# Designed miniproteins, single chains, continued (4): the designs that were tried, part 50

Each design is a single chain, and the fold is of that chain. pLDDT is the mean over its residues in the fold that is shown.

## One batch from the design tools (miniprotein)

Design m13827
Fold by ESMFold2-Fast:
Structure m13827 (fold): chain A 97 residues (1-97)
Amino acid sequence: DALVDEAVELIRKGGEALDKGDYKTAAENFRKAAEVLEQAADRYAPTHPEVADALRGAAGSFRKAAEYAEKGDKVNASIYATAALLQVVAARELARL
């Protein structure tokens, strides 16, 4: 899935930026990942509503990760980013991707 693959790359970039203390870049990448995940959710919603729900949940968690990153709160940003990534993994398993 091209959208999910794009989101995963944005998540990787956000995580690397967060580890380096580049909180602005981390927040920008997590927000972009959330937008791409919502686009993917809209595509899955008619046929796979559980996949869509997991992707929307991930998007919400990445928005919170971005908020905490902007505040310089690396711990809470990491917690929300990790929770969001697990939801993306669950969505991929449900979709058999």
Scores: mean pLDDT 87

Design m13828
Fold by ESMFold2-Fast:
Structure m13828 (fold): chain A 61 residues (1-61)
Amino acid sequence: MMSEEEFLAFASEVGREMRALNASEEQEKEALRILAQWFAGRLSAEEAVARLRELLAQVKA
């Protein structure tokens, strides 16, 4: 199971890559929504990681 520290490190890396790829405002809002859902306990770390990976793949396309 991913620790909180490991998840936050992963989220930081995703944010860095999205910024480097010049992600749209809508894509950045989606990333923040995923983080907010994780903070609210509505998503596990594993679910949030999966959604952030999918979002990053969309930014790269």
Scores: mean pLDDT 81

Design m13829
Fold by ESMFold2-Fast:
Structure m13829 (fold): chain A 66 residues (1-66)
Amino acid sequence: KKEELLREIAKILEKAGDTGSAKAILKLVEEGKLEEAIELARKAAERLSSIDPEAAKEVEKLLEEI
């Protein structure tokens, strides 16, 4: 389900140090705003690619499954 994939993305972002994006994604998922959560996750992965490219690849892989 999209919610499970977004929660996994949030965990990866939190471990990579993007705690703000992780919290925001989880809040959007709880509110049922899945499209907003997906868009935020894409933007977070784009920023993360310059900081932690391995974590960014993991997020991108999960986004492909959504």
Scores: mean pLDDT 85

Design m13830
Fold by ESMFold2-Fast:
Structure m13830 (fold): chain A 71 residues (1-71)
Amino acid sequence: MVEKLVEEGIEAALAGDLEKAKELFREAARLAGEELLAEGASREEAERLEREAEERGEAMAEKLVEAAKAA
């Protein structure tokens, strides 16, 4: 599920839709945190993963959109 959202986020970014890409990456990060909690991780661990994944996803979306515009 998380992987599917990341794939859709990459597709949106390559299409130049930065806002949609960021939304999809944010949703993927949230779901990844929920999966960690379900697997028995602490709330603190899940919150750290969610935050790091969200920051990484937003940075990736911006880079992909800029790359698409530069081509």
Scores: mean pLDDT 80

Design m13831
Fold by ESMFold2-Fast:
Structure m13831 (fold): chain A 81 residues (1-81)
Amino acid sequence: MEKEVEAEVRRSWGGGVVVKATFELPPGSKATVTAEGPNGQRAEVEIEAPEESQKVEVYLPLPGATAADADAPVKVTVKIE
């Protein structure tokens, strides 16, 4: 299953951008989280839920993003196996 999820764009203390994605993972599921910034910045991470359905928070630093990118829309997609 693939879906766009709730995301919060946060400025890093060092002036970069970190995307916080929050979503619910089914038990035993594996998910690939991808974040795409307005200038083609991309970050990806893979996570697994062991036993219980869990609300998970994932932080994805956007390489090359600046503080100006924090005010632009960021697309976050989650693919669950």
Scores: mean pLDDT 70

Design m13832
Fold by ESMFold2-Fast:
Structure m13832 (fold): chain A 88 residues (1-88)
Amino acid sequence: LAALAQEAAKEAMERGRRVGDEIAEEALEKGLSRSEVIARLRQAGEELGRELAEKYPELSDETIRTAAYLGLGEAERVFDRKMAEAEA
């Protein structure tokens, strides 16, 4: 279980980085508001949680939720970095 939890977390973080990049590009291209960005991140987190639960049925809901939150943290970090780079 610990090994599967680590795999799920790694996958979630890799997917989160990609999501953060995509949302940043959309925000810069379309001029998304902060509330629209938050809505995109929330939707991505919900989708990630569902997909992880389907792929890792042996993991608890708590473990899946933790992995999804790690992924969202990576998405936010990548998003913030890209937005800061565009501002500079």
Scores: mean pLDDT 84

Design m13833
Fold by ESMFold2-Fast:
Structure m13833 (fold): chain A 80 residues (1-80)
Amino acid sequence: EVEEIVAETYRKVLELLKEAGVDPQVAETIARKVASGVLLGDDEVIEEALNLARKAGVSDETIQKIREIAEEAKKRVEEL
């Protein structure tokens, strides 16, 4: 289900951002943007979210993990 994949993406990204010490409100904003980009198949929205993560001080390693989560989720949505 698309809704399940989007919800899972939001939760995984939010967890990584919280572990990285990002402010909860900022982490929620970024995770929501990633989930929206996955739902819409919009790489520009996903990249906007990753740029916000960089500005929040998230490491390149964590940003790469978020990108991998988003790409995998996007492919799963495209297969439905």
Scores: mean pLDDT 84

Design m13834
Fold by ESMFold2-Fast:
Structure m13834 (fold): chain A 63 residues (1-63)
Amino acid sequence: SLEEIIREVVEEVLEENPDADFSTILDETIRKLRELGYSSKEIVENTPLIIKIAEEVYKERHG
């Protein structure tokens, strides 16, 4: 599912950028989703979901 893909991408970004702030994690997640073939329209439409998953994973890794 898209949610699973977003979660995997966020986890990879966090592993590559362990000291990055949340804004950097979001920017890198969007960049990787585009590299995977998601359109700008799909990214914009799913931005609330991307933010939600990124926040959840970020808290799990930094809590």
Scores: mean pLDDT 84

Design m13835
Fold by ESMFold2-Fast:
Structure m13835 (fold): chain A 68 residues (1-68)
Amino acid sequence: MDQARQRVVQAIGLLLSLPDPPVEAMDALVRGMETGQYQQGLLEAAQAAERAGHTDLAQQIRQLADSL
């Protein structure tokens, strides 16, 4: 299995742990999956999460991108 895809799935799980996940972050992850731009999708999702005020979550998603 592609490890990059697993990192995106992990990021989706992190976002779903929130009661109101930011749609822009979820959209970035889905787009990364669709285009094969997994690392870019993770980085864009982290930026969207940070803009929504979820700074700790954004850092976790960036760490997932850095692990690729």
Scores: mean pLDDT 81

Design m13836
Fold by ESMFold2-Fast:
Structure m13836 (fold): chain A 65 residues (1-65)
Amino acid sequence: MEQLIPVSALLFAARKLGASEAQIEKIEARVDRSTRLTPEEARDLMLEAGMSEAFAQAVVDEVLS
């Protein structure tokens, strides 16, 4: 069974790892905070918000830890 990541948890982890509020707002503009994402969808969403692939991976790893 695939583990789904709540967008709220993703945003919290992104803030902890140094994402700016502007980057967080870009993510929130694209998806509702109540949405649950696969790790792949979460990475893709962060890349679309202008985050690096390495940063997106680190945020996903933080949420899944």
Scores: mean pLDDT 80

Design m13837
Fold by ESMFold2-Fast:
Structure m13837 (fold): chain A 64 residues (1-64)
Amino acid sequence: GTLAEARELFERGLELAKQGKYEEALELFRKSAEILRALGDEADRALLTQAEMGVREMEEVLAK
């Protein structure tokens, strides 16, 4: 994946989360974070942090 793909996935995840589609948002945040980790230290670290926070927030919402 590319940085542009990771950003697109992250933004789509935000839109789905706003619609209450938390499972779908979680999947997109996970894919975004995975791409950013694969890109390594030269990746957008702020975006990676936001994607990982999105994953955590969605997991928390979906938990009991």
Scores: mean pLDDT 83

Design m13838
Fold by ESMFold2-Fast:
Structure m13838 (fold): chain A 68 residues (1-68)
Amino acid sequence: MEQEELDELIKRAREFLKKAGASDEDIDRVIQRIREAAETHGLAEAKRVLNEEIREVMQKVAEKIKKK
């Protein structure tokens, strides 16, 4: 059951990061971290890791926008 929620979380994370301008390598790395966190500590930790990675991507995007 939780596996379906994890798959949805990964799908949403991938789409968000792709739209935010993250590289394919960064996207794959984030997805792997989320998956490992979910397998080791459960879905709540996976969501926490996702939020941290999103914050880092958003910071990079904000810096790029400000530079223009």
Scores: mean pLDDT 75

Design m13839
Fold by ESMFold2-Fast:
Structure m13839 (fold): chain A 89 residues (1-89)
Amino acid sequence: SMELELVKTQARIIGLMTEFYINAKTNPELAKKSLEEMKKLIIQMIKKDPETAKKLIKTGKKMAEEISKINKELSEYFKEKLKEVEKEL
C-alpha cells in the first residue's frame, strides 16, 4: 500500500539520520554520504507527503544544531543540504 511505502521511506530516512549522527565524530566523509542519500529520499517524500517531509526537515535542523558542537563544518554542510531540500517544497 502507499501508506506502507511511505512508512518504509520514513524509516530509511531516520536510519540515515542515525548513521550520520554516529559517523559525525569519527568519520565525517561517511556522514556526508548519508546526508546525500537522505536528501534524495526527503525530496521523494516531498512529492508524496509534504507534511511528513516538513517534519523530517525540522528534525534534521535540530540534528544539525547538535552536530555543530562536534563539527561546525559538517553542521553547516547539513544546513545547506536542508535549504536545497526546502526549495523543493
Scores: mean pLDDT 84

Design m13840
Fold by ESMFold2-Fast:
Structure m13840 (fold): chain A 68 residues (1-68)
Amino acid sequence: SLEDEARRFLRRLQEAGSVAALAKQWGVSPATVRRLAEEIEARLGQDLVRIDKDGRISLTPAGEALLA
């Protein structure tokens, strides 16, 4: 399901600790990871994660609830 997909993505991003770290693990660009996050949030209609200009991540309350 979309919710399971979002949960897996968010867990991997949290475990990686940054957009750059996850991008390296997946063999893609940081821009690709950012686009995937935006696509997942758009499809769920919820802001799940905050990614700053430096690629640092923090979860929103909705993101934390999804991982609970």
Scores: mean pLDDT 84

Design m13841
Fold by ESMFold2-Fast:
Structure m13841 (fold): chain A 73 residues (1-73)
Amino acid sequence: MAREHYRRALEAIDAGDLPTAKRHLQEAARLEGEEVDVSDLTPAQLRAIALAGIDEGVKISTVVKVIKNATRA
């Protein structure tokens, strides 16, 4: 279920529909019992999160932490 939302987020990013992509990533996080804020993320960062969720099954909170730590440096 969460993986399907990651796939739909990636499709939305590729289509240029960032609001839809963000909603799918939020729903994937909620289904995994996680709470994340993706509102301030770039399209490239959103794509990286979606790919990690699809390919590696990594929890979205872990990927978001890595990306946000990189931007805080």
Scores: mean pLDDT 74

Design m13842
Fold by ESMFold2-Fast:
Structure m13842 (fold): chain A 76 residues (1-76)
Amino acid sequence: MEREAEELYEKGVEALRQGKYEEAIKLFEEAIRLVPDSELAVKALVNLAQAYNFLGEHEKAREYALKAAKLQKKLE
């Protein structure tokens, strides 16, 4: 599961670099689904927030940034 989540996360980061924001969102959501309470999920949530900002969906971006902060606090 962790290796699969890492591969999905890396594909998501590459999709972001290519400007494929909707594709990146799907890949990050799948990575989070596999390892929801993990440092990888925190990174994926941060990248989801950035992807939504690039799409102009600032409310969703803020929501995912808050989810990332809460998960990071939980893992401390």
Scores: mean pLDDT 86

Design m13843
Fold by ESMFold2-Fast:
Structure m13843 (fold): chain A 68 residues (1-68)
Amino acid sequence: IDEAEVLEALMRMAVALKDFDTAVRIAEEALKKGLPLDRELLEEALRLARELGDEESARRLEELLEKL
């Protein structure tokens, strides 16, 4: 399994658990390594973080989307 696929699966699991802190950390690590990220997954995480009032994670997710 490709490292990008593993990180994406872990990020998807973190989003499902509403652990946006972990999802952001995984996404930041993937970008540092030059690995592809699913934009739609990041957009969904941002939407959910905003709905739950997690403003810190929402801001970091928005920054990640701008870098893609």
Scores: mean pLDDT 80

Design m13844
Fold by ESMFold2-Fast:
Parts: C-alpha cells; structure tokens; sequence
Structure m13844 (fold): chain A 75 residues (1-75)
C-alpha cells in the first residue's frame, strides 16, 4: 500500500540522515530529515491511527540514532 511505501521510505531517509550526521554532514542530514518529515506528514494524512502507531514504533530506533548523532555533532 502507499502507507507501507511511505513508512519504508521515511525509515530509509531517517537512517540516511543519521549516517550523514554521524559523518559530520549537518546540511545533508537536515535535507534528508526534512524529506523524511514531509513523507511522515503524508503518511499521517493517509494512514489509520493503528498504521501510524506501528510505523512510529518501527521508526523509533532510527530516530534515536539520528538524535544521538545530532547531539554529538552540535556539542
């Protein structure tokens, strides 16, 4: 489904943003994070509450990785 495709693409973009941040590329990390946020907003418009919750839980490890990378980069 489109919701499943959006969830997968969002997760990949957050992972790529974390990788960019880990290598010190803040500009690229922010670009990728912005695209991920755009896809997440679209998923929120199309998905059911259950689908959104499941996608958010699946995304949590990648978001934690990105957060840690940002904290290290901006320290």
Amino acid sequence: SRVAELAERTRRLVAEAAEAAERGDLERALELAAEAERLWQELGRLGSDEEIRAAAEALRPELERLRRAYEALLA
Scores: mean pLDDT 87

Design m13845
Fold by ESMFold2-Fast:
Structure m13845 (fold): chain A 84 residues (1-84)
Amino acid sequence: METKERLREIARLMTEAMKAKLEGDDEKAAELYAKAKELGEEVAKKLEEIKKKDPEKAAELEKFAEELVEEGVAEVKAYAEKLA
């Protein structure tokens, strides 16, 4: 899986974990969070390797990850407001 695909999968898992937590499904939230954490550790190691070989590409991937986090946070916030 390409690094961008792994970053999207991590964002998806984190967003679904937060939504599950908001719905009261703590077990599902914990499972999804654990999967996201494991993938996140793998991606962090890969990103450090990319940084050493191609710092511009690493910067692009970091910016992409930041944009995914912003989108996920906005989606979870909107979802939480609908539940309130």
Scores: mean pLDDT 82

Design m13846
Fold by ESMFold2-Fast:
Structure m13846 (fold): chain A 66 residues (1-66)
Amino acid sequence: LRDRLQAELDELAARAPDNPEVQRLLDEARAALAAGDVLTAIRLLQEAQAEVALIEVEKKRREEEE
């Protein structure tokens, strides 16, 4: 489980490296995992996933205008 969560965090970090909110959520999720708080890590990971999805939707809309 921990290895899978770590992999998902790394993948999200690569998809939104320049977004400070996503990076903050990922940093907090990593800290929660290190502390053994898996439930908090999952919650923060889900929040980061939602932020990345919103960024991808916004990017797609801008590409349609080009």
Scores: mean pLDDT 76

Design m13847
Fold by ESMFold2-Fast:
Formats: structure tokens, C-alpha cells, sequence
Structure m13847 (fold): chain A 74 residues (1-74)
């Protein structure tokens, strides 16, 4: 499922297991792991949506919400 794929991606990027990932790590990881499914504009939109607080870190619930928002616009 899409949720399973993105949960696995987030877990791979969250090396410390603290439930948060930096925007920089998300950007690089998204381009490498889902760049075949999402273009650069979609990836940037997803990152901006996930980092709603603008603090440069994203937790998993924020990331999943952003994925659903971006995918619903297709």
C-alpha cells in the first residue's frame, strides 16, 4: 500500500528512531526513493506541506498528511 511504502521510507530516513526527519534528509531521500513516481515539484510541495511549522523537521504523522494532500490533487 502507499502508506506502507511511505512508512518504510520515513523509517529508513529516521536513523535515530526518534520519529523525526530533517527537511534536507527528506528531500534527498524522496528524490532517490520515489523520484520515479513524483517529479521535483511534487516532492518540494510535499516537503513544504509536511514542514508546516517551518522548523526544518518533520514527524511521521505530518509526512503522511502531506502525502495524502499532494496525492489527492492528482
Amino acid sequence: SMEKRFKKLFKMLDKDGNGTVSVAELRVGMKLLVGDSLNDEQIERLINEADADGNGTVDFPEFLTAVHVVMALE
Scores: mean pLDDT 72

Design m13848
Fold by ESMFold2-Fast:
Structure m13848 (fold): chain A 60 residues (1-60)
Amino acid sequence: ALDASPLTPRELQVAGWLAQGKTNKEIGEILFISEHTVKSHVSSIFAKLGITDRTQLVPA
């Protein structure tokens, strides 16, 4: 995609940790936010990028 970032800086941080295989709980601990807040960011990221799975964040 030519449009590289509809994501906020926070959503980019969450996406980066998802790409590294971190769980929502671990990301919450890393970013000092609740697991539920991480789930909200994950849903927003998936919707904005048009992806359905976290593995699509890091294309081979």
Scores: mean pLDDT 73

Design m13849
Fold by ESMFold2-Fast:
Structure m13849 (fold): chain A 87 residues (1-87)
Amino acid sequence: MKKAFVLGVFEVDGKARFVSKEVDLGENIEEDFKKAMEELVKEAIERYGKVKDFLFAVFDEEGNLIASGKGKVGPDGKLEKVEIKLY
């Protein structure tokens, strides 16, 4: 397992809000990213209430960009869709 850092950017009342999370990545990187996005969304909702769409970037322990993408959150606060670009 390798540590990574996820930075999410959510729009709340017309302002950019940032949520960051440390995650562990295994061999199933796509599944690990989905779980990390679900946890990021949960944390954003706990801090800011209702969120919808967000952008994210994932960095390794050395600060290299390893992934980026977009996510969509449903009105129930669950992740509906995530699109990931790997670097």
Scores: mean pLDDT 78

Design m13850
Fold by ESMFold2-Fast:
Structure m13850 (fold): chain A 81 residues (1-81)
Amino acid sequence: SAEEILEKLEAIVENPEDFSEEEVVEVVREALEYLMGTDTERQRAQIEAVERDVRRAYREDRKAARGMVAVIAHELRRHLE
C-alpha cells in the first residue's frame, strides 16, 4: 500500500546506512509509480531518470540521496493527506 511505501521511505531517511542501494531504489520506484503512474512511456522514462539520480547519489553523496528520498516521502505524505 502507499502507507507501507511511505513507512519504508521514512525509515530510509532516519537510518539511510541500514539500507542497500537496491532497497532504496526499489522503494523510490514504488513511490514514483504511485505518484506519477506508469501509463505512458514518458511517465516510465521520468521514473527511470529519478532512479538513476538516486543510484548515483547513493554511491557519491549519501546526504544528497537521503535528501532526495526525504522529498519523495514528503510528496507521498502530502498526496495521502
Scores: mean pLDDT 85

Design m13851
Fold by ESMFold2-Fast:
Order: sequence, then C-alpha cells, then structure tokens
Structure m13851 (fold): chain A 70 residues (1-70)
Amino acid sequence: APATLRLVDASGGVRTLVRESDDTWRDEASGAILTREGDTATLRSLGSGTVRVYELEGDTLYEVASSVLP
C-alpha cells in the first residue's frame, strides 16, 4: 500500500491522504478516514455524516458516489 493516496472528486478536485494503517488513510486537514475494500474505497467525514465512494483506476481513486448520512 502506498504511503500517500491521490483522490479525485466529482468536481475534479484532487486531495492527498496519508496512510495510517494497512487499509486506511487519513486526510490530515479534515480528519476524514478512507478505508480500502478491494478496488473500492470509502471516505467518511467526521461530524458531517458525508460518505464518498471511490474506485481505483490505474494509480488514482476517482469519486463514483456520495451521500449524506444522518
């Protein structure tokens, strides 16, 4: 697993996350946690209830879905 991970959101914004464990990365600015599950990864934002889903394409994760949970 890479020490950093590049994400591209639905608006074309790019963010870099830092590896925290074998299958998790943290956005140090927001505290959001990304968890990898096969070729899919899920980003959960603390406090906001926002969940974003990414799929691996090449060496980059692209946002494919998002929702706001209560």
Scores: mean pLDDT 73

Design m13852
Fold by ESMFold2-Fast:
Structure m13852 (fold): chain A 115 residues (1-115)
Amino acid sequence: SSLVEKIIEEALEIAKKDKNAIEASDEKLKKALSKINEYTENSDLSAKQRLTLRGLGILVLKRYVEEFKRLPSEETLEEVLKFIEESIKKYNIELSEEEEKKLKEEVEEFLNSLK
């Protein structure tokens, strides 16, 4: 949806302002993915909205890494995840089956590219 894309774009702008961005490495990327999973599991969202939060967080990370060849700091990644979580709550984001499938496919393609 246009609202979901706007959330991704605004989250990416938060990440782009990070002056403490770190050099990308497989080990650091794995730690960033672990942080996204930990944050998502501890959220007070519904199970379906937690999957949305995780997927959107991973897509923002993907776009950032592809554009800058760097990773946001842990602090900035937490700000990004908090922004996405608050946006999901504010707009009560419920993805359609088609939107969920597309998000899952993009996330799986990115994660598979790291193997």
Scores: mean pLDDT 85

Design m13853
Fold by ESMFold2-Fast:
Structure m13853 (fold): chain A 62 residues (1-62)
Amino acid sequence: RLMNLLNVAAEAIKLRKERGYLSKEEIERLAKEAGVSPETVRRIAEAETGEEILKLISEALK
């Protein structure tokens, strides 16, 4: 689960930075892959710092 969540977080951040946005369909697919809510994926993709990303990942695992 942690590895899948980390991979999904990395992909979401990459897509957001490269294109400037993440589509609703991509958020839903990534959320399903990681086993988290779509809102969690969106928040991770929009995070500005590594500390914020780690906090969101920690909260999603609880």
Scores: mean pLDDT 76

Design m13855
Fold by ESMFold2-Fast:
Structure m13855 (fold): chain A 57 residues (1-57)
Amino acid sequence: MEEIEKLRKELEKLKAETEKFYQMLIDYNQAKRDYEKDPSKKAEYEKKKTELENFLS
């Protein structure tokens, strides 16, 4: 009974972390494409890259 509640809480946490990671990947890839088309977007690309690297560390 209590174990099921713990599993549900853990699954919800994992889902939230997975959704956050997925959004960061989308943002990173978008910033990378923007930088490839426009060198002035380098700062935004570096910011998204750093955010993703910090999340993974």
Scores: mean pLDDT 80

Design m13856
Fold by ESMFold2-Fast:
Structure m13856 (fold): chain A 99 residues (1-99)
Amino acid sequence: MEEFEELVRYIAEKLGVSEEEARALLNPATLIQAAKAKGLPDEVIDELVEKVKSLIEFDSPAVQEAFDRYIEKARELGPQLTLDQSRALAAEAYREAVA
């Protein structure tokens, strides 16, 4: 719970948004899309992704593998990745990780 709240504050600070908005961005697809839309450099996006991954790694190794696969696929499509494409990639990565 405390780690979750620290992550929310960290995302809010990096993106310059409220903590309420940052909570909505804890989904990796939404987070990457929002960060790219704000024109954040790849290094900052990588840092935000690693913070989210740290929280996910606490829950399950399978979820971590799904996250890594999703991030790889999302990076290949670049800043033009739509929300629907992000959701499709996340679902595909999860299926591959748990198969």
Scores: mean pLDDT 65

Design m13857
Fold by ESMFold2-Fast:
Structure m13857 (fold): chain A 88 residues (1-88)
Amino acid sequence: NAELVEEARRKIDEAEKSTDINEQIKLVKEALDLLFKSDAPPEVQRELAERILDILNEVDEKTTDLEKQFEIGALIVAAAVVLVEARK
């Protein structure tokens, strides 16, 4: 499912370039949904999940909003699941 993987990569690239926390969270959430729907090879899943985790860790350090911190925490868990499953 190359199209879903390319869309996920594009959203991750956009999130890495964004300075807006809300857009970064939205793009990461959309990228994770695409990764869960894709049949991407393990190496691609690991690469993209690691990039998502880097974005989420940076955003978590920048926010003091409790609701956003909970959403970021949930997304970190989701990305970690992708990373762990890709190692099997």
Scores: mean pLDDT 82

Design m13858
Fold by ESMFold2-Fast:
Structure m13858 (fold): chain A 52 residues (1-52)
Amino acid sequence: MSLSEVERTILELREEGFSDEAIIAAMDALQARGEPVTPERLREEARRFEKA
């Protein structure tokens, strides 16, 4: 995914009430695992960190 798609997903998550901390943690987790940062994965990971 391009950065623009990731940036749009971040804005969507913020509008849905996700915390910046959860979004950052989700991006860090995907990077640490070497997984692509896609809209779908970023949203799923952010949900995990909001619950954790």
Scores: mean pLDDT 76

Design m13859
Fold by ESMFold2-Fast:
Structure m13859 (fold): chain A 62 residues (1-62)
Amino acid sequence: DQRERGHRIAAEAARELAARGVISEEQARLFEEGRDLEALRRMSPEQARAFFATALALQQAA
């Protein structure tokens, strides 16, 4: 399922960014819970850019 794959990639990207200190653990938890829009609304433009770049890289690697 493409939606399940998208959710897994988003959660993985968020965990990687949280581990690097780019986003908070709370923001990463929102992605794991499927609350992507709420998480994105709490992001700075730099955090959002890093998230989409990381998610794209993970999607291309899978």
Scores: mean pLDDT 81

Design m13860
Fold by ESMFold2-Fast:
Structure m13860 (fold): chain A 90 residues (1-90)
Amino acid sequence: LKEQLERQKRVLKQYLEIIKKNKEVSDALYRGILNTIEQAIKLAEEIDESVAKQLRELKEKFIEAIKNKDVEEARRIVEEVIELLEKLLS
């Protein structure tokens, strides 16, 4: 479980660097981030329902940010997801 969460965190950190470099979120990157967040939610539900709920709320905000083409907000949300996963792993 911890190894799976560490893997999801590493993947999100790589996606975050791509967003920072390119200043955009492609359709492929969007799908990759969503899939990773959904996997993180499933893993968090086994450990801490409060964190799982926060991750679900961040997922919805991420979807809205992309619909609004707000790359900066999308980046900020990915950073918040990473912070929640770091807190869950501590």
Scores: mean pLDDT 85

Design m13861
Fold by ESMFold2-Fast:
Structure m13861 (fold): chain A 66 residues (1-66)
Amino acid sequence: LKPTKPPTEEQRKEAEEYVALIEKVRSLTDEDRQALIDGIASALTNPEARAAIERGKKRLQEELEK
């Protein structure tokens, strides 16, 4: 089934960055990584979910950049 709104390249990159941050905390298999990227990218097409993901990503980046 096609999603209502397909993720853009920017949303896919954001999903990849988020999953890369998660990978720094917990090791993921290639299959798990791809599933998370697809799931997060799809969630980013929803404005409400996008705001929540951006907030979570910002918190993770703040801790990791220190």
Scores: mean pLDDT 72

Design m13862
Fold by ESMFold2-Fast:
Parts: C-alpha cells; structure tokens; sequence
Structure m13862 (fold): chain A 75 residues (1-75)
C-alpha cells in the first residue's frame, strides 16, 4: 500500500514497483520522483518514461511532462 511504497522508496529510491503503487494510488508527485530516479539507472525503459510523463501530467506539471515526452522521442 502507499505507506509501504513510501518506506520501500526510502530504502531504494529507484524502486519502480513502489513507484507504480504510488501512481495507482494517486500519489503522482512521489511516483514521478521515483520514476525519475529509476530512469537515471535504466534510461532505455520506454514504459517508465511514459509512466513518468503520465504522473507529471496528473500532478499538474504539464511542461515537465511534455519535456519527458520529447526526451522519449529522442531515444
């Protein structure tokens, strides 16, 4: 659940499973931060780029979401 996902991210900020849990629970800003940290480790994961853009968009960070879509297109 959300509390467990936050604890998992405190131990491993790149935990994509925890990021997915937070996104599904509506914790978009925390999910976006976790996806950003994951993508520093695995920048070629297209699903993580799309999930990051969606989380940023739902958090109201539309310009950041657009920039990450552009980065994905540059892959």
Amino acid sequence: DVEKAKEELAKDPTNVKAANTLKDAGEYERAAKAYEEYLKKDPNNATAWLNLAEALGKAGKFEEAREYVRKFQAL
Scores: mean pLDDT 79

Design m13863
Fold by ESMFold2-Fast:
Formats: C-alpha cells, structure tokens, sequence
Structure m13863 (fold): chain A 60 residues (1-60)
C-alpha cells in the first residue's frame, strides 16, 4: 500500500508541479488521518474538492 501511495503522489507531483515540501505535508496529513488538511493541500495544487476526495480515497 505504501508503494501504491508513492506512485499516486508522484503522478500528482508531475501533474501539478507540487514541491517536495508540499508532498511531505500531504503525506503527513494522510498519516495523521487529517482529511481536511489533505484536501486543502490538493485543492491548492489545483484539484477540485471532488477530485481531491477521490485522490484521498485512493491514498488510504
């Protein structure tokens, strides 16, 4: 599951140009179960709320 999470995050980074710092914040939010923060990070990266929620479901 961690390998799958890394693959998805790498694709997000490629698609959005998200920095390593933002990627680490996203990983931390997911590990802490802070869905609200994870969605905020994804929305700042350019995803809609619906897309951010779908991505978060895939990362769990």
Amino acid sequence: SKEKQEEIIEKIKELTGMSEEEVEKLKKAIEEGNEKEAIKILKKAGFSEDAAKKILELLK
Scores: mean pLDDT 80

